# Designed miniproteins, single chains, part 3

Each design is a single chain, and the fold is of that chain. pLDDT is the mean over its residues in the fold that is shown.

## One batch from the design tools (miniprotein)

Design m71
Fold by ESMFold2-Fast:
Structure m71 (fold): chain A 62 residues (1-62)
Amino acid sequence: SAQDERLKAYVMEVVHQLFKMFGLPVVEDVEEMKKKLREIAEKNPEMKPYIDYLIKTLEELE
């Protein structure tokens, strides 16, 4: 749906901005994104609930 497409675009933008903030290269592969998000969560445990939400949302929008 259009709402799911907008949500996906928004989540992708948020993930790219997060990567930029942590000095990581932008990646377009969803599996590689999830891997790097998990690495950020491991090093920044205070962000884990937010990152877990992003990963779950990416998995649901496949």
Scores: mean pLDDT 79

Design m72
Fold by ESMFold2-Fast:
Structure m72 (fold): chain A 78 residues (1-78)
Amino acid sequence: SLEELKAEAEREIAEMKARLEELRRRSRNPLHREALEQAIRILDFVSQVIQESTDAEEVRRLLELVRRETEALIAWLE
C-alpha cells in the first residue's frame, strides 16, 4: 500500500540521515561538514514531500533519488 511504502521510505531516510549526521560529527573538514549539513536538510525536506504525497510512483522516484545522491556524497567523502 502507499502507506506501507511511505513508512518504509521514512525508515530508509532516517537511516541515511543518521549515517550523514555521524559522518558530520566525525568530520574535521569544514567543507565536508557544510555538504553533510546541506544533505541532511535536503533529506528532511524530501521526507516531508514523501509523507504528503498521494502518488506511489513519486514516492519511489524520490526515494531512489535520495539513495543515489546520499551514496554519491559518501563516496566523495571517502
Scores: mean pLDDT 88

Design m73
Fold by ESMFold2-Fast:
Structure m73 (fold): chain A 85 residues (1-85)
Amino acid sequence: SQFDVLDEVYELGEELSKQKLSLDEIEELVKRLEARLRKQFPEDIALALTAGVWYYALHGRTGYGGLYGMGRLFFQYARQLLQQQ
């Protein structure tokens, strides 16, 4: 289901939040993820999920807690949008 894909993407984000990736690695991962998600979700959900992963990956890189908070908000927003489908 699309909820299973959302949970998979959330789990990816949580894993990346624990890793210290370079900015180039984050950018390439996020570009590939956005392309995949745009084929599976409406644009608003695809972009919200992509933003969530991006913020979680930046948190992993920097340790800045505000970035993790932003990632959580985007994942919550994506789930709300999906529930309205």
Scores: mean pLDDT 89

Design m74
Fold by ESMFold2-Fast:
Structure m74 (fold): chain A 91 residues (1-91)
Amino acid sequence: DEAVKEVQAAMAKAGQEYEENPSAEEELWRRMMDFIAKKIEGKDLSDAPPKERAEVTLDALEKAIEKQKGKADKEEIEKKKKEILEEFEKA
């Protein structure tokens, strides 16, 4: 379960990076998706289905960014979460 905490901490750090450089948003989201996939597929979080674990880690990222930026960023985050979850659902 330390792996889950490490993923959540990494997501929080990514939220801070997004606040510091919003112009790098697309690269940041891509990096986060790769990171989540690596942790889940690497069996660090393999005790649960990949989609469920992606949902939890993305929710942590959303909360971290929301506390800094507010509602407008939360709506954008929700759209990105749906896109990423759809990729995990596709297989």
Scores: mean pLDDT 57

Design m75
Fold by ESMFold2-Fast:
Structure m75 (fold): chain A 67 residues (1-67)
Amino acid sequence: SMEERLKKLSEEFNKIRDQLTPEQKRKLAEALREFDEWAKKNPDISGEEAFERRLELLEKVLKEIKS
């Protein structure tokens, strides 16, 4: 479920929060900013769809940080 995915993401980010480099923090911030800009341009998108896309984005960023 999306709720379980969010919980897992929160736990993973909490584990690495203090270990993130300035570059990784910048990358995360940029990804979130781009999502916010995209969401503003897509007002017809449902809250559920927006939530799922945000989870996918965060999962992608976490994977890139770990690689």
Scores: mean pLDDT 78

Design m76
Fold by ESMFold2-Fast:
Structure m76 (fold): chain A 81 residues (1-81)
Amino acid sequence: EVEDTAGLLVVTIVAVAKDEKSKQQIITVLESLGLELLVADSMRVEARGLFPEKQLPLVEQAYAVIAKYSESAELRLEPAE
């Protein structure tokens, strides 16, 4: 159904890791979700992916894990047209 396409979200996660070990944990979680790494320089990591709205709970669960390893973290959800 065409409505399933309208239900896609652009998920962007930005995180500043506490240390190098935490940065590797953040990257591992992002990769396990299938997010594409945009930036992984210094302690800052940025990743983006497309997800159906029905998968938002999985994204939020992963973000909670990322936030635990982060000095600061942001989750951005934008409609994908």
Scores: mean pLDDT 77

Design m77
Fold by ESMFold2-Fast:
Structure m77 (fold): chain A 97 residues (1-97)
Amino acid sequence: SMTYKDYLLEILRDLKEKAEKLSDEELESLELPDESSELSVKLLRAVKNMSDEEIEEIAELIAKQLEEPDDETIDRLAELLGMSKEEVKKLLEELKE
């Protein structure tokens, strides 16, 4: 069976591919119908400019944080994603089953 990390990698790579097809102007002009959509736009902006190694690191950090919560892991995710710790916590809640 696929691990949760493998599912996250597939999702993040798909998001990167979609984000790379959008211009910076198109990303800035995306309508924000709710707070969840605002976090999704921030995630798209972050992953657009990431290397494959950074995307793999994010998938590993998210999987680790859901199994073994650690403040240092949240700090690293916030740095990589360009988000606040509060926004990262909200994003992690949305990624739970």
Scores: mean pLDDT 73

Design m78
Fold by ESMFold2-Fast:
Structure m78 (fold): chain A 91 residues (1-91)
Amino acid sequence: EEEAARRILEIIEKVLEEAKKNKLPVEEVKKLIEEAAEKHAEELARELGVPAEAVRNALKSIIPAIENPEAAQPASEEAKRLYELIKEYLK
């Protein structure tokens, strides 16, 4: 579980860092996260011993926070870290 959260955070952090560096709009960031979810879901699912759909859902769970960071509430400590990264990106 902890390993899964860390790997998902690493993927999202890289997407958000690239988005911030290139000043990408929200719609483009959403596409990058969806692409990352599709690209990495099967590999991470195999490594972590979880269903690929669970990995896709975890990666895509950040999308509502990107669309409305003010209304998003983290369900876990890992989600809170992701929401902090989104706030840094949106500065």
Scores: mean pLDDT 70

Design m79
Fold by ESMFold2-Fast:
Structure m79 (fold): chain A 94 residues (1-94)
Amino acid sequence: PLSEEAIAEVEKLLDEIIAIAEEHSPGLAVMLRYAKEELLKAARTQSAEKVLAGVEQLRVWVEEEMEALKVPEEKRREILKLLDEIIAIVRSQV
């Protein structure tokens, strides 16, 4: 499992991503809230390596969905930057 401090930082970054997504696609925000719940559950119960794989998969999915939904390039970059920060935090726990 991740440390409590790492989980808190990941949750904060996920909430920032969800807020940005809500402005452009309420549907994307709903899916991200579900992903947040599952990822935080994994962070508390699974190995850091498994959580890392989950976040990397989430990043691929979010990038593809944002392209399909035609989210503006600047907002796509902002969300991907936040996901990369989450990946860095989780990777530091491996």
Scores: mean pLDDT 88

Design m80
Fold by ESMFold2-Fast:
Structure m80 (fold): chain A 86 residues (1-86)
Amino acid sequence: MTAAEEVEIAREGLRRAEEMLAAGRRESPELRAEAARLAAEAAETGDREALVRAVALTALLEAQRLAEELGMSREEILALLEEGVA
């Protein structure tokens, strides 16, 4: 995987996280367990879809945590993460 491919995977993951947020997805024990499982699978296999899914769920979970800690909206946090992937 190249650095350019990693950036594209991160961007696609953040886009999916935004879609999940718009659909009303939020932190839950099930979502956290799925994120951890996909991250482990991505680390072992290098599968692109597993990487994109892991990034999306991790971004959604982190956006919720940071929004609570910083007093910002989850949408604002996701936008900042997307800028950081540039």
Scores: mean pLDDT 75

Design m81
Fold by ESMFold2-Fast:
Structure m81 (fold): chain A 90 residues (1-90)
Amino acid sequence: MEAFRELGKKLIAEIAEQAKKEGDEELAEYVEKKLGETQALLEAQRPVSVAIKPGQEAAEYLKKKGYPDLAEQVEKATEELLRAAGLLGS
């Protein structure tokens, strides 16, 4: 559990830093919040279909705002969190 929390914290921080570089601090805070919600749902052992929603919502929002590369990074971060939680196939 601790290894997953540390990995999630680092991954979310990296994506938030990219959001800040490509957009602004408000965009970074939004991405950090949404990926953090996905991590919390995974730690609570909620169904994958529920846990992925915050990350998917963030990616869709970013695409609509004109940040498609950042949206792809958020989608990949969501998949990495799922893989680290043992829910995405090895």
Scores: mean pLDDT 79

Design m82
Fold by ESMFold2-Fast:
Structure m82 (fold): chain A 72 residues (1-72)
Amino acid sequence: SLAEELKAKIDRILEETDLTPEQAVNLAIQEFKKKGVSKEEIAEALRRLAEESTDPRTARFLKNLADMLEKS
């Protein structure tokens, strides 16, 4: 699924760089947009990752980011 691909990309960025989780998520989103994935599809993937997240802070960040993407 797109959510699984997005999660894998975020995890790879976090392992290969010193970026924060928020920076890694934003970078992954930019790369997916460059590949032609719509903001609506990315927002749905972010909401799925928020539902699967065990960390409340991460879940809130991902949900808020999805909402912002859909409004922009």
Scores: mean pLDDT 83

Design m83
Fold by ESMFold2-Fast:
Structure m83 (fold): chain A 79 residues (1-79)
Amino acid sequence: MVAPASVVEMTVEEIAAMGGVSVETVQAWLEAVANSPGAEQLSPDVTRVTFESAGSVVTATITYEDGRPVSVRVEARPA
């Protein structure tokens, strides 16, 4: 039995609104994630961060526009 991948995709404005924080706060968090040891730049406007946690592989894909994070896609699958 293979567990399916779980995927969620949100804009920084959606995350800010749901979390009750500013867009700048969300962008700062995503920039911190993009500077982690698991970060890989796929293109000038896309950075992917992959790490393993509790038997799952978690992949966060951050999309940039004009040098600022605008959306994030998080995918979790079995390691």
Scores: mean pLDDT 76

Design m84
Fold by ESMFold2-Fast:
Structure m84 (fold): chain A 72 residues (1-72)
Amino acid sequence: MLKKLKKKVKKAAKEKGISKDQVNEWLKKIKEKVPDASEKSILEALYKGLTENLSMDEMIEIAKKLEEEEKK
């Protein structure tokens, strides 16, 4: 699952013309704002942001919601 999600994020970023360095910066920023979020939740939030053209704040909010679901 996680490996497939990483591949989807990489493909979406490439299709949008976003560099690997930019993707890493965005992942780091989401992790800093939602430190308890799993790598899966952070990647899911970023993937949705890339495919739906969401803002950083919207991606952070998605990561927070996914983290809350993961604690059940």
Scores: mean pLDDT 79

Design m85
Fold by ESMFold2-Fast:
Structure m85 (fold): chain A 81 residues (1-81)
Amino acid sequence: SAALQARIAALQAEIDKIHEEINKVMKKGDAKLKELRAKGASIEEIMNVIKEFEKEVSPLTKKLAEKIGELKRLQDALAAA
């Protein structure tokens, strides 16, 4: 149905936005890690920064998994229609 196709398109757009947000967090993390390594930061300081960015990425990855699950269900419903 047109309604299912529209919902699928909307979910694909939401998934793309989540990927963009994950990429932004990863890019910020990489830049910070490069800065710390250049300054001769300790392994502990480096690991703390990794842990902080993992905390930012984790909820985005969970949202991504949820939206992908929703997308699959709608695609299956469209195929059955």
Scores: mean pLDDT 86

Design m86
Fold by ESMFold2-Fast:
Structure m86 (fold): chain A 57 residues (1-57)
Amino acid sequence: MDAEESLAKAREALAAGDGAAAASGGYQAFVKATEEGNEKLAEEGRELAREGARAAS
């Protein structure tokens, strides 16, 4: 599964108010992007995971 796809899913979840799904998807995007060496996508995934976790609380 691509980091780009996980990031897109996380953004969609956050926009829909699903913080838990956004946190999960953002973290997966971070991990996958890090494995692929894409530091920019990894940072975006990490930010989405943080925002999702905050929205879920």
Scores: mean pLDDT 81

Design m87
Fold by ESMFold2-Fast:
Structure m87 (fold): chain A 57 residues (1-57)
Amino acid sequence: YVPASPEDAARAREALAKELGRTPAHVAVLYDPEDKTLTAVGVDADGNILARVTLPA
């Protein structure tokens, strides 16, 4: 995994927020160059995983 570009990270964060219906406290966005996918993981203030979204890059 490598860090996603700012543009791809913004797109993944938007998709995650739509799925949750709100903005999570923290978001991690990773790019997988082998699969050519973006994965966004939203966590709450306590560090619990709320949702995961995978998008084509």
Scores: mean pLDDT 76

Design m88
Fold by ESMFold2-Fast:
Structure m88 (fold): chain A 73 residues (1-73)
Amino acid sequence: LEELIELLEKAKEAIEKGDLETALELLRQAIEKARSDPSLQTGIERARDLLEKGELEEALEDIEGLIKYLRSK
């Protein structure tokens, strides 16, 4: 769980800095780590897809929601 949260927080930071290549790689790693939770994996994949489409604000909001969800476990 801690590793997933760390990956998502780093991805958020990368997006905020405009480093989209690093953000996409971090989200890919997070998707792999979330394989045991299909709902979580789908949420991360959606954030990745938004980022690939250039919807940065929506991607950040989704990532923040995922971090809050994980911290509530």
Scores: mean pLDDT 82

Design m89
Fold by ESMFold2-Fast:
Structure m89 (fold): chain A 94 residues (1-94)
Amino acid sequence: SEELAKTTAENLSKSLSVEDLKLIKEALELLIKLMEQGKSIDEIEEEIEEFLKSKNASESVIITALTLVDLAQEHGIEYIKELVKELEKLIEEK
């Protein structure tokens, strides 16, 4: 999962601005919280979408975050935690 998280973060950093990467990181931190609370996938997707819309995120940022929710279902919460760490490193380097 660490290699996958690093690859995902690097791909996101090539396609998104620093501002958009920060929004994705915040959305993933919310995703971790909702997963730890045992929320359903439908509830998680709704909360993430509402959060990003409240931040005036673009449609592409919203779709990216929802894709990462799907990846969290496949790879688990530890993948998302590693992804947040890798995104934080990339944000600090810019």
Scores: mean pLDDT 87

Design m90
Fold by ESMFold2-Fast:
Structure m90 (fold): chain A 90 residues (1-90)
Amino acid sequence: SKREKILELIGLALRIIGLIEDARLDPSKAKELLREALELAKEMVELAKQVGELSIAIRVLQRLLEEAKKFGDEETAKEAQKLIEELKKS
């Protein structure tokens, strides 16, 4: 159902935010945690498109992008930016 998909979307968003905060608190694990966050973000993007709740996904991706830039993770930053652009076209 749409409600179940929205709850899954919220759950993914919270998990991604948690990984971003963990990366901020422990820079030695930042690259690994941000890569995991990016993988979950791809799932979040597909779910956000299905339920039409793009704003939550865009905000979470913007946080991921900023943290990736801060740690010099150019590849994660680049992929997060692509996902933001994809959602803005939806």
Scores: mean pLDDT 88

Design m91
Fold by ESMFold2-Fast:
Structure m91 (fold): chain A 110 residues (1-110)
Amino acid sequence: KEKIIERLEEDIKRLEEMKEEAEKAGAKEVAELIQEVLDGVKRILDLLKNNEELSTILDEIDRTLKAIENAIEKIEKADLPEELKKKVIETLKEVKENLEEIKKELEKEK
């Protein structure tokens, strides 16, 4: 549980950093997409800290995974400096991988 919380807190930090870089680049739409993912990760963290039902946590993970996939698709089509686009997409893919691993770990716990 503590290791899952730590991983989610690192994801939040990385997403906040990418949002700030997108805002500085004037990419408001990209910053809004990152915020949607960030809100999802924060919600998952809150549910875990409050010992909410596993089904509720898994549903929120699935919702956040869908938001990440949507964000990646839209950002790939966005007019951004290539370096920033690459960093944001890489960060979103890393957050997606981490959430998929957390989901598998939670599904194995009884």
Scores: mean pLDDT 85

Design m92
Fold by ESMFold2-Fast:
Structure m92 (fold): chain A 78 residues (1-78)
Amino acid sequence: SVKEETEKLEELEKEELEKEAKKLGVPIEISEIESKDGTFTPTISMPSSKPSPENQKKILELFEIVEKKLLEARKELE
């Protein structure tokens, strides 16, 4: 069902972000913010200090890797 596919993709996104961030040494935190309607939105938080230019590049690479994995996961669900 669409709900099961959405939940699976959200879980995969969270897991892959944490996994790839650890591999790349990127200082990010993943949190969930509750919306007015009671839904939770995954939010990527940075430590209070801004990352170095090298870490900024790694963050962009992290997002690219995770996006690619999510696209592959969507194809596998079809």
Scores: mean pLDDT 63

Design m93
Fold by ESMFold2-Fast:
Structure m93 (fold): chain A 77 residues (1-77)
Amino acid sequence: MEEVRKIAEEAEKETGIPFTEEAIETLVELRKKYGLSDARLRYIALESAKLAKKKGKEKVEAEDVREVFEGLRPLLL
């Protein structure tokens, strides 16, 4: 959890968009279920924040994380 929260904070610093608690929990779930490396998780977090920013959102939601993961799934698995 703490390592994933730090990854979310890094994405926030780059994009200006903070993560909801549900979005952070979704990153933890995906890491556990699919055995994602820190590098892959950082990429998913950053792309999720960029997507939320593009949509004009104030925060990254679990939905944004899931959308990015599904789009990247063939490259991650």
Scores: mean pLDDT 82

Design m94
Fold by ESMFold2-Fast:
Structure m94 (fold): chain A 77 residues (1-77)
Amino acid sequence: MTAKEKAEALWKEKTGGKYGLHFVEPADPSATPLWTAWFDGESLVVNELALFDPAAEELSEEALKALEQAIEQALAA
């Protein structure tokens, strides 16, 4: 299971499936994709996720904190 899969599972668990999480694919393939939360049909880019590498094998403490902050931001909106 990749960090991406772990992050998606955690997001779904913590938001109760109310918000979708997906990658924003950059036009330049050398750029790191950003995570984006879908909220009431709109997308919300969360800056906290800029520190998260979705291609890593393990979900780091940095990734966990970024997801927690993103969840709080999504729920507050």
Scores: mean pLDDT 59

Design m95
Fold by ESMFold2-Fast:
Structure m95 (fold): chain A 65 residues (1-65)
Amino acid sequence: GPPLKTSDFLQSLNVPQQYAQKLENAALYAVVTQNYDAAELLKKFDLPEELRPALEAYLKRYVLA
């Protein structure tokens, strides 16, 4: 079937809507810079540390697959 939409996936991980776009932007920045360090990405995009597992899961599913 079609892949789960990125927004639906982030919602399933309890990512608040106000952070969803920033997290997607962090993932895009990681691709452009070839730097997948979640801690640096969270700090650069002002994302809370509690979203680190969500960012890592997003990168694994939609970027590094």
Scores: mean pLDDT 79

Design m96
Fold by ESMFold2-Fast:
Structure m96 (fold): chain A 61 residues (1-61)
Amino acid sequence: DKEFIKKLQELFGLKVDGVLDKELAEALERARNDDELFKEFDLDKDGLITKKDLEAVIKKK
């Protein structure tokens, strides 16, 4: 989904082009492997990073 990819790119401070590039893939993998970053993105604390959690982080900026 291109719109979701754009939201992820904005969240990680990357160029917003709607393409799942290497930089976005690396940012997602870093978030998954870093407990502190995972907790920061998991705003509802359900143990999953959902589209709703990511949208909440983006809107809070």
Scores: mean pLDDT 64

Design m97
Fold by ESMFold2-Fast:
Structure m97 (fold): chain A 112 residues (1-112)
Amino acid sequence: SLLEEFANAILTGDYEKAEELLDRLIAEGVDLNKPVEVNGGKLTLLHLVAMRVSQDPERALPLLERLLKAGADPNKKVEFEGEWLTAKEIIEKYAEGEPRERALALIDKYSK
């Protein structure tokens, strides 16, 4: 599925492909809040991108904002490492420095 292809692109750091797949997901009206199977868990696309903000902020932050603008729910919880976490909580727990603060500002902008 397009959701699984997007998830694989994020996991492999293929941000160019992820951007192209996001254009298709939006155009086709795919539910961006539907979790995808990833390494023994079910994560939304927003949670996957949230996990990448410290590793590749200049690529991940624009994708995070595009997902939020397209209707990805920043308040949706998924099970990750035994806890039920929102994308904000993933960023708070796993991101650091300026990328963390930039990502949290985006989440807050689209959560209110």
Scores: mean pLDDT 85

Design m98
Fold by ESMFold2-Fast:
Structure m98 (fold): chain A 90 residues (1-90)
Amino acid sequence: DLEKEFLELAAEAARDILSQNPDLSPEDIEEAAEAIRKGDYEKAKEIITEALIRAGYSEEEARRIAENILDTAQYTAEGQLRARQLEQRR
């Protein structure tokens, strides 16, 4: 299932990005990754936003950062999935 594989790749990409922020707890990172695996990007955005607000970011800044992280994770996952598809067709 390509959708399931994409969501797994997007969750891993998001986990990698979020893990670079020392202000985010491993629990918040895993909860956001789990939401992405389930295809619930809105919930993932909410989790990341709330975690950043607890870390001292403003609500506006936290929402912008969360959106950028999810966009980057999805872009990374699309590239990885495309590479896997091209390799399988050789």
Scores: mean pLDDT 84

Design m99
Fold by ESMFold2-Fast:
Structure m99 (fold): chain A 90 residues (1-90)
Amino acid sequence: SMMEYTERLQKEAYRLGYEAARAYLAGDEERAERLDKEALELIREALKISEEVGRAALRAALRGAAEAVAELSEDEAEREEARRALAALA
């Protein structure tokens, strides 16, 4: 169904955001850039369905990235900022 399709888009956007941030924190800039590009393309495709679906995909990608930073960053200030971002995206 269309609902299941848009839910899958949001889950994939979250995964891409999380993995991109994880790659960035690990120092794998090439992998991070590739995953960021994939997330952006997915968000662009979501926007073709509707602005609401596109915004949901963007929020999911940002939530994924913020969760990765909150869980994996060695910098407490980065973790705190990520937790605040997650609260704002809830």
Scores: mean pLDDT 88

Design m100
Fold by ESMFold2-Fast:
Structure m100 (fold): chain A 74 residues (1-74)
Amino acid sequence: SSMEAKLKEEAEELTKLEEEYRRKAEEAKEEYDKMLKNKDKYSNKEIVMAGAELGVAQIGEASSRIGKKNLEKK
């Protein structure tokens, strides 16, 4: 049915979004760890901003996963 097709499309979009946020979280984690190893080269503001970017990406991944579960329940 058209409804089943739409639910499948939404699930596929959420799967892609989860994977995109996972990739962003991995990239942000690498940069954040690099900053923590070289604290003398970065301001406290830069370190906080990098940590916040990592946090946002991790929340995005988790939220996309929850969205898929909600879609299963309608």
Scores: mean pLDDT 85

Design m101
Fold by ESMFold2-Fast:
Structure m101 (fold): chain A 59 residues (1-59)
Amino acid sequence: GSLSSEQARALAAQLRAADPSLSDELVDKAVTAASTGAEPPAGLSAAARALVVQARQNR
């Protein structure tokens, strides 16, 4: 994936801040989606989904 370990950790923190209701599994799937260019998982809020898309584009 195109995200560094630092970028992946920063994205995970941003996702948890934007939507504290997210499970660790959903956060991990969202970070993986950003790293691989895959679609964000369906369980994300609109704010969390936007963070994944932004991270994918800014790699």
Scores: mean pLDDT 77

Design m102
Fold by ESMFold2-Fast:
Structure m102 (fold): chain A 95 residues (1-95)
Amino acid sequence: SSEEQELREFIDQAKRVLEQIKKLVDEAKKLLKEGKTESAKSTALRAIGQASDEIRRLDDVIDKYGSKFPELAKELEEIKKELEEVREEARKIYE
């Protein structure tokens, strides 16, 4: 269905957003190790914001489509879990 195709495209976009956020967290960790604490915290804050926005976006889609497309919703739940984990890593750098 067109709705299933839109959901698959949403999953692909969510995976790209997750990879971008993981890259930001890795950059923040690198900056922290180099003693660039202010830059590390700024980068971590960006990662926290992006992860929080994407988690909210995923929750809305899971709530709307989870009953109709449970397998695709499961993929979004797995992406959400990884987003929550990388957000916590970013919070540890920022705090």
Scores: mean pLDDT 91

Design m103
Fold by ESMFold2-Fast:
Structure m103 (fold): chain A 84 residues (1-84)
Amino acid sequence: AVAPTAEDLEKLAELREQMRELDEVRRRGIERGDLRGEIRRYLEEKGIDVSSIELPDDEELLRGLAAQREALARKEAHIREALA
């Protein structure tokens, strides 16, 4: 039996927080009809300079958010399985 370490719990919390942040950005973008604006604000809040970044269209942004969310979910599940 593997007991969760402080590092494992911290990584799980970090991944879950990142997933929640992506879900919230997507939700706000869809509800407000301003997906590009919500993504720009999110990146700026993370300290990323978006003034020099050309964001793709909404379809590509939604695909990118879904792919990133799935990647985070896979990492979270992998750590959780390793602790089971």
Scores: mean pLDDT 78

Design m104
Fold by ESMFold2-Fast:
Structure m104 (fold): chain A 61 residues (1-61)
Amino acid sequence: MAEEAIKEAEELYRTSPHPGARAVAGAGLRDAKQLLENGYSPEEVAEAAKRGIEGGRKAEA
């Protein structure tokens, strides 16, 4: 689950044509990777990535 959320955030960050969407997705991705590096639960890592995805998707509108 966490790995999938991280990949989705990375894809949005890399491929979105909207600068705001990339910025928000990138922030959530960085948070998720920092939590993962520090040994936090997969659920907490996934939540950080999902926040970046959701915020990025909203920024595309």
Scores: mean pLDDT 79

Design m105
Fold by ESMFold2-Fast:
Structure m105 (fold): chain A 61 residues (1-61)
Amino acid sequence: MKKEEIVEKAREVAREAAKTGSPDEALQRMREELGPLIKEAKDPETAQAANRAAGEAFSEA
């Protein structure tokens, strides 16, 4: 996958997880979905960008 695609998927995962009524459940769902995406990236820059984008999207939701 391209870096931009991974970053956008990370944002979508975070926004969907944030819809969960429990913050703990939302964080768990986000972690479960982000894990595979970060491993798909393998390069530090893409992984860092995806984590940052997910964190920002989750905070805004």
Scores: mean pLDDT 76

Design m106
Fold by ESMFold2-Fast:
Structure m106 (fold): chain A 68 residues (1-68)
Amino acid sequence: SVEEEIEKILEEIREILEKAGVPEEKINQVIDSLRELAEELIADGQEEAALRFLRWELKEIKEEAKKR
């Protein structure tokens, strides 16, 4: 389901931020913000856009973690 794929991507983002030493409070804020934005897109009937958004965010977070 779309919900399962969203949670999988958010869990991957969490793991990257944890390995990068980001505080849990900040990780929770990031994850909650990303979930809210994805849920807004789904509410507008844009499931593919929600998944594309989260996959792009995951890619950006991976690249940013490499540069730090």
Scores: mean pLDDT 84

